Designed miniproteins, single chains, continued (4). Designs and how they scored, part 19

Each design is a single chain, and the fold is of that chain. pLDDT is the mean over its residues in the fold that is shown.

## One batch from the design tools (miniprotein)

Design m12628
Fold by ESMFold2-Fast:
Structure m12628 (fold): chain A 82 residues (1-82)
Amino acid sequence: EKELVDKIIKLTIEKVRERFGEEAAQLVEDIFKKYNPKTLEDLDKAMKEAIKEISKRFGPGAAVELYNAYLEAIEEAEREFF
């Protein structure tokens, strides 16, 4: 599970950096470091906080796109591990 969680985090951050730039990617990375998720349940909690902070700073449209990047990252990671 830890390897799957780490892969989802990496892919999510890469997608955020590509779509929103370094500042948004750094904010999301800092939240994941703070929460240090080791399970899919903890990852979901960390992602909800990241969505909240992105929504506050970049608006609700950016928050929706962050969630879409996260769902894409889950799909890609699950194909590798399952």
Scores: mean pLDDT 80

Design m12629
Fold by ESMFold2-Fast:
Structure m12629 (fold): chain A 61 residues (1-61)
Amino acid sequence: MTLVERFEEGARLNERAAEKNRELAEKDKEKEYQYLAAADINEVGAEVSRRLAEEARRLEG
């Protein structure tokens, strides 16, 4: 597995987690803020992983 592939997987996993947390926020109003906060963190994680994948792609060709 290349470094690019690892970061691309990290981005995909974070995106799925963000979507799941938004779904949970809609279904569980008592924990809405907790799930929305988790979704925001996952979105940041996805963005960082995508940037790292781009950087790794440049370095590895």
Scores: mean pLDDT 84

Design m12630
Fold by ESMFold2-Fast:
Structure m12630 (fold): chain A 96 residues (1-96)
Amino acid sequence: SMSEEAIEAVRNLDEEKLTEIMREAGVPEEVIELYVEEVRLRREEPALAAERTDRLLAARGLDREEMLERLKELGLPEIELDIRAIAALVAERLAA
């Protein structure tokens, strides 16, 4: 799971802070670049970012409400949905 500092950087759409945290954690630069692009998209085009998340969930037979209920049952904040969606989208882009 991501650290609380990394979660806060994503919540604040803070590309610089997220980059620092991921480098300290030993994440490869190409992976960091993909995470930063996803955070930038959420800041610049939030409606498109939401659509991409909803398509990702639908492809897995899930909806946003069901995922938010599951997160609540696990005691996790709503931002965890965005974090998990970003991670899944980055993983798909790395799968060549």
Scores: mean pLDDT 83

Design m12631
Fold by ESMFold2-Fast:
Structure m12631 (fold): chain A 64 residues (1-64)
Amino acid sequence: NELARKNAEAGVKGALGPGGGPAAAASGGYETARDGNPEKGRQAVEAAAKGDVEAAVKYLEEAG
């Protein structure tokens, strides 16, 4: 799922940036998750906010 991976990477990059954080992570990944599996998307957002790129990508792939 290329879209989920791109969203996860963008969300993590935003969260780890100077003005990042949970809100930046949520904006990147949450939209994809809402259309598929919202629980997995929420887990992806939380992982991205913590800087766990691998977990965020995995959860978004499971969400889509």
Scores: mean pLDDT 61

Design m12632
Fold by ESMFold2-Fast:
Structure m12632 (fold): chain A 65 residues (1-65)
Amino acid sequence: SEEKLRELNKEISKLSERNQKAAEYIFDLLYEGVSKSEAVEKAVKEFGVSRSLAEKIAKKVEEAL
């Protein structure tokens, strides 16, 4: 829902620039139908974010979609 996406965006804005970019990247991959596990792996590789953070972001994105 739009309201859930708005709340997700507020949470993302509190993260560092790198973590925000990783969150946006995960969102785009999940929206395109990439699996959660693959999106997490790609985000860890591309942005150097922790796996635990990438997994938390992916879960929130999945809930917002």
Scores: mean pLDDT 81

Design m12633
Fold by ESMFold2-Fast:
Structure m12633 (fold): chain A 114 residues (1-114)
Amino acid sequence: MYAKVVATVELEVEEEYLEEAKKAAEIAKKKAEKEAKELEKKFGGVKINISIKAEKGKLTIIVEAEGEVESEEKIKELAEYAETLANIIAGTVKSLVGEEKVKIKDISIKIEIK
């Protein structure tokens, strides 16, 4: 079956720290992309993409995983991995920039099955 999983973590960052937070997120993304490639091998037929968006005091981390999966159980596993990758990136940003300067505002997971 075909599935698309989108895990999103929205961080609130004071404007003066937004560029530092974006840089930290890009560093974390590079490490997470290596793990994403191993997950693509594990699931077979799935592609994982990580994107970072910075706008107006917000830093958004998006992990998208989509492709052919063998079962609904595997879709749930894929969603858990996508959320884990997004949270690792968010945690790295908070660690590097400072927990007082970066606050988690929203965490969402969307799953679409075709």
Scores: mean pLDDT 86

Design m12634
Fold by ESMFold2-Fast:
Formats: sequence, C-alpha cells, structure tokens
Structure m12634 (fold): chain A 81 residues (1-81)
Amino acid sequence: MLSEEEKKALEKALETLKELLAKGTPEDLQRAVLIIRIVARELEELGFTEEARRLYEASELPDPVESIRRAMEVIEELLKR
C-alpha cells in the first residue's frame, strides 16, 4: 500500500501532467513523458511492478498526448486504492 507521502507525491505528479497537457507545447509534452518515466521507476522501486509497466508502456506511445492521458489514468487508479 502507498504511504500518505507517496500518495501526495503521486497527486502532485498527476496535477503536473494535467498542467503540461493543458499547455500543449512540444517542450511541455516531452517534459510530461520524462515525468511519466520517473514516476514509473519510483513505483517499480516501491514494488508496484504492474503499474510501473503500464506507465513505461504509456511513455512509449507515438502520440505524447495519448501517453500523458494513459499515464494519468494509471496514477488516478492507483490513488483510488
């Protein structure tokens, strides 16, 4: 189970992804994909291997907008636990 500090970090990551998606510049979208990969690595280290795998898969999609939307879905699902 995620700690309250880990949940807070994921909530902040989710809000950052929403903000970058809303801005929509190529630089903002690439920054969002980098954040997705960082979050995936952190979740993998915490033992959330399935959620980390889903985030890595999202980060490899050809459309960065689709990458961000899928990553947000994974993070939102995890936060509902």
Scores: mean pLDDT 85

Design m12635
Fold by ESMFold2-Fast:
Parts: structure tokens; sequence; C-alpha cells
Structure m12635 (fold): chain A 91 residues (1-91)
């Protein structure tokens, strides 16, 4: 069975957390993504945590984490759209 989940929680007007998860119970495959978006004094911070388990790969478990920061409104719009696209792709 394949299951996708996407949950967004707005903790305040300037702070949100999006969680996306995909699981395949036939092979034990899963992906998890957490995106945290904060805005403080016109600075947008997007923090992404990703993990994947794929038993068909030589290294079954993979994990990465990254943070992007911008004061530029055009970059902020691009960062928000990229975050939404990543969450949709995982779920």
Amino acid sequence: VRTGRLERTDLSETHSVTRAEFRDTENGYYQRLTIEIREDDGVLTVHVRYERYDPSKPLAYEHWEGTSVSRDPAAQESMRRTAEDLAADVA
C-alpha cells in the first residue's frame, strides 16, 4: 500500500511548519520532509529537513538538512514556491 500525507500547521502569522510523508509498505520505502518557514523583521528563513529510506539502495537511509535566508522579496516568493513544490513532490 502507498500512502501520501501533507500537513501544514500555522503556529503564528510569521511561523509555519509543513510536513510531507510518503510510504510504500510493500518494500518499506519512505520519504519524510519537514519545512519550517519563519519571517522576522522582513527576513524570510526556510529550513528543510529531508529523510529517505530505500532498501534497494546500497545506503538504504539518507538524510539532509538545509537553511535558506533572504531579505529580497523576489527571492522570498521563489523560496515559498519551491518549499510548496517540494512538499507536493514528496507526498
Scores: mean pLDDT 81

Design m12636
Fold by ESMFold2-Fast:
Structure m12636 (fold): chain A 86 residues (1-86)
Amino acid sequence: MRELEIEAFRRIGERIVALLREAGKTDLAERVRELSEQAVEAMRAGDFEAAQQANDQLMELLRRELSDEERRAVAGITAEVGRELE
């Protein structure tokens, strides 16, 4: 159901923000937090176009700003959250 998808996105976003703050990337963590919140709010409102726009911006930001190791850590977070919500 849509509720599980929203919860998954919320958990992934929170863990990425925590990871980036621990890495000292505070400015990047704040931008990720804002885009994650925009996507979650749009999903809750049923505005999937706005949710997709926010997610696309988030994914582009992560591709540009993260190291290969940090991108692997983010993939690990996504897989972990997926397992928790099964």
Scores: mean pLDDT 82

Design m12637
Fold by ESMFold2-Fast:
Structure m12637 (fold): chain A 70 residues (1-70)
Amino acid sequence: SEEYKKILAKVRKELEPAFLERHQKRVDEVREKYKDKPGWEGAIALFVETARLEGEYWDEVLKKVEEELK
């Protein structure tokens, strides 16, 4: 379990900068796209899009952890 924790921390650290850059870019794109939209449209779009990116990040993290455990 300690080896798993070390690999997980390493992989998260390695993938985080690229994820944060993509996340910020996507947030900016969604804000621009929905800047003239009323109500909750922009808020819902931000929630959905950021949740998708976070899911993609964790899928890539878990895939790399599994590769390094072999």
Scores: mean pLDDT 84

Design m12638
Fold by ESMFold2-Fast:
Structure m12638 (fold): chain A 110 residues (1-110)
Amino acid sequence: MASILEIHLAIQQVLGERVLEMRRNGGVPPSEQEVIDGIRKALEKLGFSKDEIEIFEKAVRELWPGFVKEVQEILDEERATGDRAAGQARLSALISRFTQELLKKVREML
């Protein structure tokens, strides 16, 4: 049984790595399946069942397009302003918010 903190940190790590890749490649999003695979592996390490992981996968598919759009908007603003510190703060806040929305969605689907 994983703590809520362990779940939060594991998801934030996966999302942070994807956001870093988007920053390096000019805002090109990873495939939805790459993100789902990353989250699945993280949850498997925390002892989640296949059925529980499938609920997370459904929630990710619903929320991911909106997350990608907001990441791209933040990266576009960072490029326009040159304010990398502001961009980093916004991306960190977005990752935290998305993780919270994902966990809320999963709870609603259980």
Scores: mean pLDDT 83

Design m12639
Fold by ESMFold2-Fast:
Structure m12639 (fold): chain A 64 residues (1-64)
Amino acid sequence: MHHRLVTREERLPSYDESKAQELLEQQRRELEAQGWEVVSADSTAQPDGDGVRLTTTLLVAERP
């Protein structure tokens, strides 16, 4: 079984936990549609100019 880390960064106009969860769920669905199983998902947010930089990290595995 092959495991992979998928990391993405997005800029948001303001910090919002619900927006972070929405983006994680969108990425999870996208990866699952490609045949990956999402084992874990995490996000971190930090200030970036007038907004927030959201970094999402998902651990995925190939389905058997």
Scores: mean pLDDT 76

Design m12640
Fold by ESMFold2-Fast:
Structure m12640 (fold): chain A 95 residues (1-95)
Amino acid sequence: SIREKARERMEGLHEKITKAVEEDPSLRPQVLAGLEEMFAAMAPHLSEEERKALEEALARLKEAAASGDLEAFKEALREFLETALEAALKAYERA
């Protein structure tokens, strides 16, 4: 139930960001800034392995954004959000 609701929220966030960036590609830097903020907020609650995985996913997303390839950006965004979701759920299960 919690996992299902979290995934639904993640899918909604991915759709919202994807639509915004497809309509206005100049929003990519603002999206990246928001996701970096999300990473910073999550990092203190993650294991070293989870933090490293999320940091690597964020690095790939930044590379995709710099490439100008919107499809690559959308794919990297999904990977980042799925990595963040899994890390958050594991952190919740440890509490």
Scores: mean pLDDT 84

Design m12641
Fold by ESMFold2-Fast:
Structure m12641 (fold): chain A 62 residues (1-62)
Amino acid sequence: MLTVGEVVDIAKKAGQTVEQIARALGVTPEEVERAAKENLTGEEFARRHGLSDGARGAVGGS
């Protein structure tokens, strides 16, 4: 699985910023950087912030 640090590195190489990633996830840039330091996977990070439920709700929710 990709770690948050690897996702951030890939996004930066694609011209995205940590702030854009944090905004998309509904968290602060500091939380993204901390997760990268702790080698959290993207799925573990998403689960901690309730994003897995949001993915199902986003198709039919407001």
Scores: mean pLDDT 68

Design m12642
Fold by ESMFold2-Fast:
Structure m12642 (fold): chain A 69 residues (1-69)
Amino acid sequence: DVEKAIEKAKELFEEGRYEEAVELAENAARQARLLSDRYASQGNEEKAAHYAELAKEAEELKKKAEEKL
């Protein structure tokens, strides 16, 4: 579940566990991009947009966590 992975990565970031937050956020971003592309290919614009947003959120979280290392 991409949404739960992003929430967990945020928790890890707040706990100062930056390496783990980067790894989880990177995996979540990758999964979200794949799902966005898949749903776009199927014409499911609503889900495609939803996962594109999650991918952006995960990438931003990864970037912030990397800056702490």
Scores: mean pLDDT 87

Design m12643
Fold by ESMFold2-Fast:
Structure m12643 (fold): chain A 63 residues (1-63)
Amino acid sequence: AQPRTEIVEEKASSPEDVPAALERVRQRANEIAKQALAEGATSVKVGTGVLPDGTARGAVMYS
């Protein structure tokens, strides 16, 4: 299978909302990972983090 990457982002409206935005991004990334596995992916890697501007980002890499 050809490797693919999907990115999900959510920008927090304030610094105190960053943890909630990160948790929502993690949930969305995990849903994408679960779907990739259901569709026959043999390898899935998930990474999440917060950018300097407060944007929560998740990346799902699968093949």
Scores: mean pLDDT 83

Design m12644
Fold by ESMFold2-Fast:
Structure m12644 (fold): chain A 113 residues (1-113)
Amino acid sequence: MEARKKAVEAFEKVKKDKDEKSIESKLDPKSLKYYKALKFMVDVAEMLIDAVRRALIRQLGDGEAVDAEAQALLDRSIAAIKEYLLTDMTDEQVETAVRISEASEEALAKRRA
């Protein structure tokens, strides 16, 4: 529980301070795993919502209305992800999310070469 709360607090601080490396360096290994899982789930939610948002803007031409609804959905999704991490997510699910995130980072590193 404490490690999961620290992960959520670190995620909120990164959003405000933008100093991800400093905040990550202060986390113990267990809290860091929960933080990475949380970040990965939020990144996936942002990617999916952004893809739908861009498709709707192209079709409807009303960017402001689509942006407002997409942002509201993203905010609700992030709140649900945080609650899931704090209450229901198993350690095995956290390990799986971290493993998928690390594989994604490796693929992106190969593209930057």
Scores: mean pLDDT 77

Design m12645
Fold by ESMFold2-Fast:
Structure m12645 (fold): chain A 70 residues (1-70)
Amino acid sequence: SMEELVEELIEKALKKIDEAESQGLSRREILALVEGLINKEITELKEKYNLSDREAMEIGIKVREEVQKY
């Protein structure tokens, strides 16, 4: 489901934040890496599940809203 895809991508983004923080990266660098991860993963999900542009955009919005809280 779309909710499962959003949840999995949030988990991946949070792991990337933890990894980058452990490496001593700045907040700005962490945000850039996380945006790169989100964009890459959404592109792959769009191809894998034949998502529309609207569905892909909605996933991106929901993931970014949750990740911004951290």
Scores: mean pLDDT 86

Design m12646
Fold by ESMFold2-Fast:
Structure m12646 (fold): chain A 80 residues (1-80)
Amino acid sequence: SAEQADFDDNLAQMEFAVEALRPYAEKDPEGVKVLEELQKTIEALKAETDPDKRRELFGKAVEKLQELARLAIKTREEMA
């Protein structure tokens, strides 16, 4: 279905972004914490079948991914 295909594509893109940020995030204890929280949210998202709950979990994952990106940028700046 289009809904499932869109969900699978969005999930794959999110997992790709997490892996791209991981090397920087792992250098900061706060980054490690956000990575763990984001991974738990992604696992919950993978297990969820209700479209409304999927949207809520995806929103939470996006917020955590944005926080992870900020921490990764901070780590990169501190390495300069």
Scores: mean pLDDT 83

Design m12647
Fold by ESMFold2-Fast:
Structure m12647 (fold): chain A 65 residues (1-65)
Amino acid sequence: MPSAKEVAIRVLEHEVALAIEEGLPREEAERLKQEAIDRINAAKDEKEISEAGRVAGRELRAALA
Protein backbone atom coordinates (compact mmCIF):
# COMPACT_ATOMS: atom_id res chain seq x y z
CA MET A 1 0.00 0.00 0.00
CA PRO A 2 1.24 3.56 -0.61
CA SER A 3 2.80 5.29 2.42
CA ALA A 4 1.23 8.39 4.02
CA LYS A 5 4.00 10.46 2.38
CA GLU A 6 3.26 8.96 -1.06
CA VAL A 7 -0.47 9.75 -0.63
CA ALA A 8 0.32 13.33 0.46
CA ILE A 9 2.60 13.84 -2.57
CA ARG A 10 -0.09 12.52 -4.97
CA VAL A 11 -2.67 14.90 -3.45
CA LEU A 12 -0.13 17.74 -3.78
CA GLU A 13 0.52 16.86 -7.47
CA HIS A 14 -3.23 17.05 -8.13
CA GLU A 15 -3.53 20.45 -6.34
CA VAL A 16 -0.53 21.81 -8.31
CA ALA A 17 -2.11 20.66 -11.61
CA LEU A 18 -5.37 22.44 -10.68
CA ALA A 19 -3.48 25.63 -9.72
CA ILE A 20 -1.71 25.64 -13.12
CA GLU A 21 -5.12 25.22 -14.84
CA GLU A 22 -6.39 28.23 -12.83
CA GLY A 23 -3.53 30.41 -14.12
CA LEU A 24 -0.57 29.89 -11.78
CA PRO A 25 2.66 30.04 -13.85
CA ARG A 26 4.11 26.54 -14.33
CA GLU A 27 7.60 27.59 -13.10
CA GLU A 28 6.18 29.03 -9.82
CA ALA A 29 3.87 26.01 -9.36
CA GLU A 30 6.82 23.60 -9.78
CA ARG A 31 8.88 25.60 -7.26
CA LEU A 32 6.05 25.51 -4.66
CA LYS A 33 5.56 21.78 -5.38
CA GLN A 34 9.26 21.01 -4.75
CA GLU A 35 9.26 23.04 -1.50
CA ALA A 36 6.17 21.11 -0.34
CA ILE A 37 7.70 17.72 -1.29
CA ASP A 38 10.81 18.63 0.74
CA ARG A 39 8.60 19.46 3.77
CA ILE A 40 6.60 16.23 3.41
CA ASN A 41 9.81 14.16 3.13
CA ALA A 42 11.23 15.90 6.24
CA ALA A 43 8.08 15.06 8.30
CA LYS A 44 8.67 12.53 11.11
CA ASP A 45 5.10 11.37 11.70
CA GLU A 46 1.60 11.34 10.17
CA LYS A 47 0.60 14.58 11.94
CA GLU A 48 3.60 16.43 10.44
CA ILE A 49 2.81 14.98 6.98
CA SER A 50 -0.79 16.25 7.29
CA GLU A 51 0.41 19.72 8.40
CA ALA A 52 2.95 19.91 5.53
CA GLY A 53 0.17 19.11 3.03
CA ARG A 54 -2.11 21.73 4.60
CA VAL A 55 0.63 24.41 4.38
CA ALA A 56 1.27 23.51 0.71
CA GLY A 57 -2.43 23.93 -0.17
CA ARG A 58 -2.52 27.31 1.58
CA GLU A 59 0.61 28.50 -0.29
CA LEU A 60 -0.86 27.44 -3.67
CA ARG A 61 -4.10 29.32 -2.92
CA ALA A 62 -2.16 32.42 -1.78
CA ALA A 63 -0.09 32.37 -5.01
CA LEU A 64 -3.34 32.42 -7.04
CA ALA A 65 -4.67 35.49 -5.16
Scores: mean pLDDT 83

Design m12648
Fold by ESMFold2-Fast:
Structure m12648 (fold): chain A 82 residues (1-82)
Amino acid sequence: SAKLQAQIDAIDAEYKQRLVDAGLLPASSLDNPTAIVSTELRAVGDSLSPDPALRARAEQVFELLKERKAKIAALKEQAAKE
């Protein structure tokens, strides 16, 4: 529904800002509709790196995206009850 999509878009805007605040995304990417997907793909690559700094960065991304996925799942469950 349009209401559910608006709520998901608001969560995506919140988590893009949280990624910027954590230094995991440049502020110039806030208007990029693929910023979350691109950040997740980079984090998957970084998680396989022998560099512990890149692995630590990937773990921060995964924790934020886990929170985002949980919020979206809760919204979808609530929408299914309406």
Scores: mean pLDDT 85

Design m12649
Fold by ESMFold2-Fast:
Structure m12649 (fold): chain A 86 residues (1-86)
Amino acid sequence: SSDLEKLLKEVEEIEKKTLDILENAKKNGAKQEDLDELKKYLEEVKKYKKILESVGAPKEVLEKFEKAIKTIEDAIKEIEKELKEK
């Protein structure tokens, strides 16, 4: 479905933005806004995963969303650490 294709593309874009935020924070210092944006991405990806589970998406698709969630959670932890060291 076109909705599934949109969700897959949005999650790929979120993962890329997550890595870009993390790299920028490492180079220029972490900001509270970085943490807030990552938390919004985490909630969005979790919401998409629940929708996909409700429509019986394949395990391979759900695993991609689980990997994205972990990537965002790891980035949040790193940004939180850098903010505490300021």
Scores: mean pLDDT 84

Design m12650
Fold by ESMFold2-Fast:
Formats: C-alpha cells, sequence, structure tokens
Structure m12650 (fold): chain A 78 residues (1-78)
C-alpha cells in the first residue's frame, strides 16, 4: 500500500528531524522542513537538507533523509 509506505517514510523523516532538533537546537529550521514534507514541497525540503549538511556536517543523517524523501516523492508520483 503506497499510502502506508508514504506514512512510514514521513514518520521516519519526522523522527530524524526531531533528533536533529534536540541535538543541534535547530527548532525553527526543523519546523520549516516538517512543513515542506506536509506540503509535498520536496525541492524546498532538499534545499534545506543541503544547508543543514553545509552548516552542521550531519552527513549520515542528511543522506538518510534525502534517500527517504526521494523514495516518498517517487511513491507519490505513482
Amino acid sequence: DIEQRVQRLKTMLFTMLDDIKSKEDLSDLVEEMQNYIEAGDFDKFKALLDELKSKYNLTATVEGMRAAVDEMQELLEQ
């Protein structure tokens, strides 16, 4: 079920964002990123991923989130 897979990916993305928020004190950025996921604006979400990686060197977490949003975008296009 595409809907169930999308919801699982969304939950995983939100969990990763909450982990960043607690560790890096990035509450405003995390809220903006969560809003882009809810709006389906994946291009803006990915732009903020690049900013997050550049400022905080969170390579593994950023790559995990990029993979998850790419999968979610592909599922929503089907």
Scores: mean pLDDT 79

Design m12651
Fold by ESMFold2-Fast:
Structure m12651 (fold): chain A 85 residues (1-85)
Amino acid sequence: DRVFDKDDLIRAVVALRNFVTGSNDQPNYAAARNIPISVIRAQLDRLIAQVSAVGGAATRAAARAALTAANVPQDVIDYLVSRIA
């Protein structure tokens, strides 16, 4: 879907990975240039599954806050958070 720009998905991966690990990494768009968008989406699916293993309304709210702080677009945030258990 064209509303999910590759750089927005890279931001979401880094934000969710930071949320799970407690890290404060910044996105490296240049390093991700040669990674297919399907691979980035697969990474997001794995991170969502990891967050969903914790689960609950508080976890969804914290993940939304992390994605918002990382400047991920609202449509992408809504899609990703809707998939957290």
Scores: mean pLDDT 78

Design m12652
Fold by ESMFold2-Fast:
Structure m12652 (fold): chain A 75 residues (1-75)
Amino acid sequence: MELLEEAKKAAEQGIGAAAKMYNDALRRAEEDPEKREEYLKVAETALELMDKGAEEAREEIERRKKELEELKLLK
């Protein structure tokens, strides 16, 4: 559950942070076979959060593009 909280926080900080959490989870799954299933679930959750973060980032980019075009019209 603690790793799930970290994955959620990473996604909130951006795709790069969530990707790092995913990679760390895979590494820990290899290093600790007893907790492998738990780490793989964290990796799956990190991917879900990355997908959500990408959608939010796309929406933010579109908003900022519109803002920039308005600023260009104002010179």
Scores: mean pLDDT 71

Design m12653
Fold by ESMFold2-Fast:
Structure m12653 (fold): chain A 77 residues (1-77)
Amino acid sequence: SARLEEIEKKIAELVKKVQNGEIKDEEAAERFRELAKELREAGDEPELRRKALELEGWAAYFLGDDETVERINKELE
């Protein structure tokens, strides 16, 4: 879908900023969380829910929240 494609593009851009040191982990986490929220509001399709969970996992990862990362990984199985 067009919405998922837009979000994937924003994720790729955000990852590049993190890799280049242009954005702090805290700020990256906030952006991933916002993108996850946008996906949840876009629809209730399994693919959108899965992508939202992945973004929430990335946000937790950048915040060092290992418990949340582990929980989300189990939900994605």
Scores: mean pLDDT 81

Design m12654
Fold by ESMFold2-Fast:
Structure m12654 (fold): chain A 81 residues (1-81)
Amino acid sequence: DAEQFRAIAEALRIILETPGGEGIARAQELLAKHPPLSPAVQAALEAIVAELRARIEERGASSREDVVEAFREAIERLEAL
């Protein structure tokens, strides 16, 4: 459903535009409250969120252009599904 993909895209944008780990926490909370996602889409998003969280915890920052680009690509892939 288009509404599900909009919520997912919004969660990813929160991660991109909210500095530090707060964006990840808010995005995970939104995803947890939006359960009627396909298992494949949910697994892909959880993997992306976990990857970003690990990188932030290791280095204390998410301000890398490669990370931003990867999440924007993920949004495009989700909208294509």
Scores: mean pLDDT 59

Design m12655
Fold by ESMFold2-Fast:
Structure m12655 (fold): chain A 65 residues (1-65)
Amino acid sequence: MRVLILEAVSDVEATSPDELSLKKGQRVYAQVLGEDEEHLTLLTADGRVVRLPKDAVRVVEEVLA
């Protein structure tokens, strides 16, 4: 299982239910379900499947679980 610790590099506002709102400096722990050129598809701890722009976050740590 591939889990990322991500940190928002800017404030991000969700415009749809399949997006995630983040504040700059906020960290997110999520399983990677998929990846395209511009987005990560993530499973959050509360069971939501969300898409997150790669340019809105930095990878702090990648964990193989």
Scores: mean pLDDT 77

Design m12656
Fold by ESMFold2-Fast:
Structure m12656 (fold): chain A 98 residues (1-98)
Amino acid sequence: AREEALAEFAREIAKALALLREALAASTDPETKANLQRAIELLEEAYRAALRGDYERAIALLEEAKAHVEAAAIPEDVKKAILEEIDKAIEVLRELLA
């Protein structure tokens, strides 16, 4: 139930953060680094919001993080992988709101 859903949410956020940190380490472009760093900050804030039970705020922060990932000049396969994990995290929270 809720505890299992939050554990799944935490796993999806952890996967997205790992991919973002790897992409950040591989990047040399300042604009790309700024977008990836902002996405990381937004995911960490979304995680904290979800732990407080503020799922609507967490979803909004995750949607903003997706926009920064989409703007980042990183390989398409890496970008898709990050966006898929964020979308899975959003889906978990939407189910908790239902």
Scores: mean pLDDT 90

Design m12657
Fold by ESMFold2-Fast:
Structure m12657 (fold): chain A 68 residues (1-68)
Amino acid sequence: MIKGITVEVEGASPEEMREIGLETAKRNGIEVEEVSEVLRTSSADLVILKGRDKETGEEIVVTVRRNR
């Protein structure tokens, strides 16, 4: 089962979104393997971090979402 964590942010820059994603991963014991560039959608900007739980090896996706 793929676990997902979503963090919603307001007024954050692309750099701050990446930092928030990395901090969230660290706090949740996730080893980050891939960090996306900012993905622009019609309603939100996203940064997606793909990683694994350090204890279980389960695949986890951290999504940082900045609403428009």
Scores: mean pLDDT 80

Design m12658
Fold by ESMFold2-Fast:
Structure m12658 (fold): chain A 79 residues (1-79)
Amino acid sequence: MVKAEKESIEAAIEWNKKGKSEYLKALAEAAASGDLSREAALKLVKIIEEAIKKVPLPEEVLEAGKRAAEKVGVKLELP
């Protein structure tokens, strides 16, 4: 995973904790489009799964997360 991908994911997590989920959505859409490495996309899917357990996520983020998971050949676990 490239340092820039790691930093973007970490920033998106912190903004999501502050109620701004748009950064997490943007990264999930990038993963679904193939703009992220497979390693970063897999990590993002796991982060979305963990975030769902702690706070409700907007449907748009869940849809983007499902597409990202499908792109890397895994299934997004929903509660």
Scores: mean pLDDT 75

Design m12659
Fold by ESMFold2-Fast:
Structure m12659 (fold): chain A 99 residues (1-99)
Amino acid sequence: AEEERLREEAEEGLDILYENGKENVDEEAREAAKRMAELAATPLGREIVREVQMLKSAELLAKAKLDEKEKEELKEAIKILKEEGADKKVIELLEKALE
């Protein structure tokens, strides 16, 4: 229950950050970044933010056109994540980014 609540907050905050992009940091993106920092202040919140960030990064990579260097770096990252027992959905999204 607590983990589910923190995961929902992390997902919402990261959605705001990704939606606003990197070029312009508006008030909404700043508030989301602050909320992420507050979540990461606890051990449980830190792990949840890390897991949600990995999922969001995988979703963005799956939509992005990667160059050869980025694809090689992603292949190495996927290998490490598989060895560490990362979430299967994250692995599947990252593998789509290599197509």
Scores: mean pLDDT 66

Design m12660
Fold by ESMFold2-Fast:
Structure m12660 (fold): chain A 61 residues (1-61)
Amino acid sequence: MDERNVEIAKAANDAIKRITAAKSPEEVEQARQDLIDRLVALGVDPETAERAAQSVEDVAR
């Protein structure tokens, strides 16, 4: 099994929880940026990471 995909899925789920619990636009942006940083650290390119973060935000809304 691809361990990297498991870590990406965990990062996305953590971000969904943080965005859903966010009480301000600043908290949403921080959670989104943290997700992008985690995905890039896992080897995801920045453009793909930003796209994934947008999908996570859309799901959390």
Scores: mean pLDDT 79

Design m12661
Fold by ESMFold2-Fast:
Structure m12661 (fold): chain A 98 residues (1-98)
Amino acid sequence: SHRAQIGMALIRLQQAVRNRDRDAVVAAVGDIHDHMIAYYQQQAAQGDAAAARQLQQLQQIRDDYVAFVDWMIAQYQRDGSNQYIIDTLRQARDILVA
């Protein structure tokens, strides 16, 4: 499932951040982006209005991985997600802008 693939890509991102591997960070962020787009496209096609809004937001930040990471941080903060994920995304952002 796209949700499982997003989870796996987040684990790869955590490892890339720990290793300070910029190329691996870029690859993991791109993988998360691709699977999120595919997931929200599928849900929007089935009539999910919330998924259609997420897809529109993701399409506006196409090709900007820093903006995409900022978008993910905002979503995970609103959803009350694990602080470890938010910290990983912030570290990934720092690597992307370096």
Scores: mean pLDDT 85

Design m12662
Fold by ESMFold2-Fast:
Structure m12662 (fold): chain A 97 residues (1-97)
Amino acid sequence: APRPATAEDIRALLESYAKSEPGVFESVEVLEERREGDEIHVRARLKVKPEYRDPSRLAAALTGLALQLIADYNVKSVRARLSEDGEEVELEVTAEA
């Protein structure tokens, strides 16, 4: 069952996922962590490896990440915004604290 999350839990999962096979992301940079009442909000920038800048491959990787977040934590939403060149993804995660 999903559990309440801390910002550190979300950061750790993002970093772990970036390093897991097939290794889609080159780096993870957490840009913002905030708490509002019973919710945490984490905004992160993920740099995409050149071989994964294809929209289909990137969509599959982001779907896997979102499913893992939802499975492990009481996540309310995951939003991803892609840069125009596909080099970066800005990810916003909202979860119950």
Scores: mean pLDDT 79

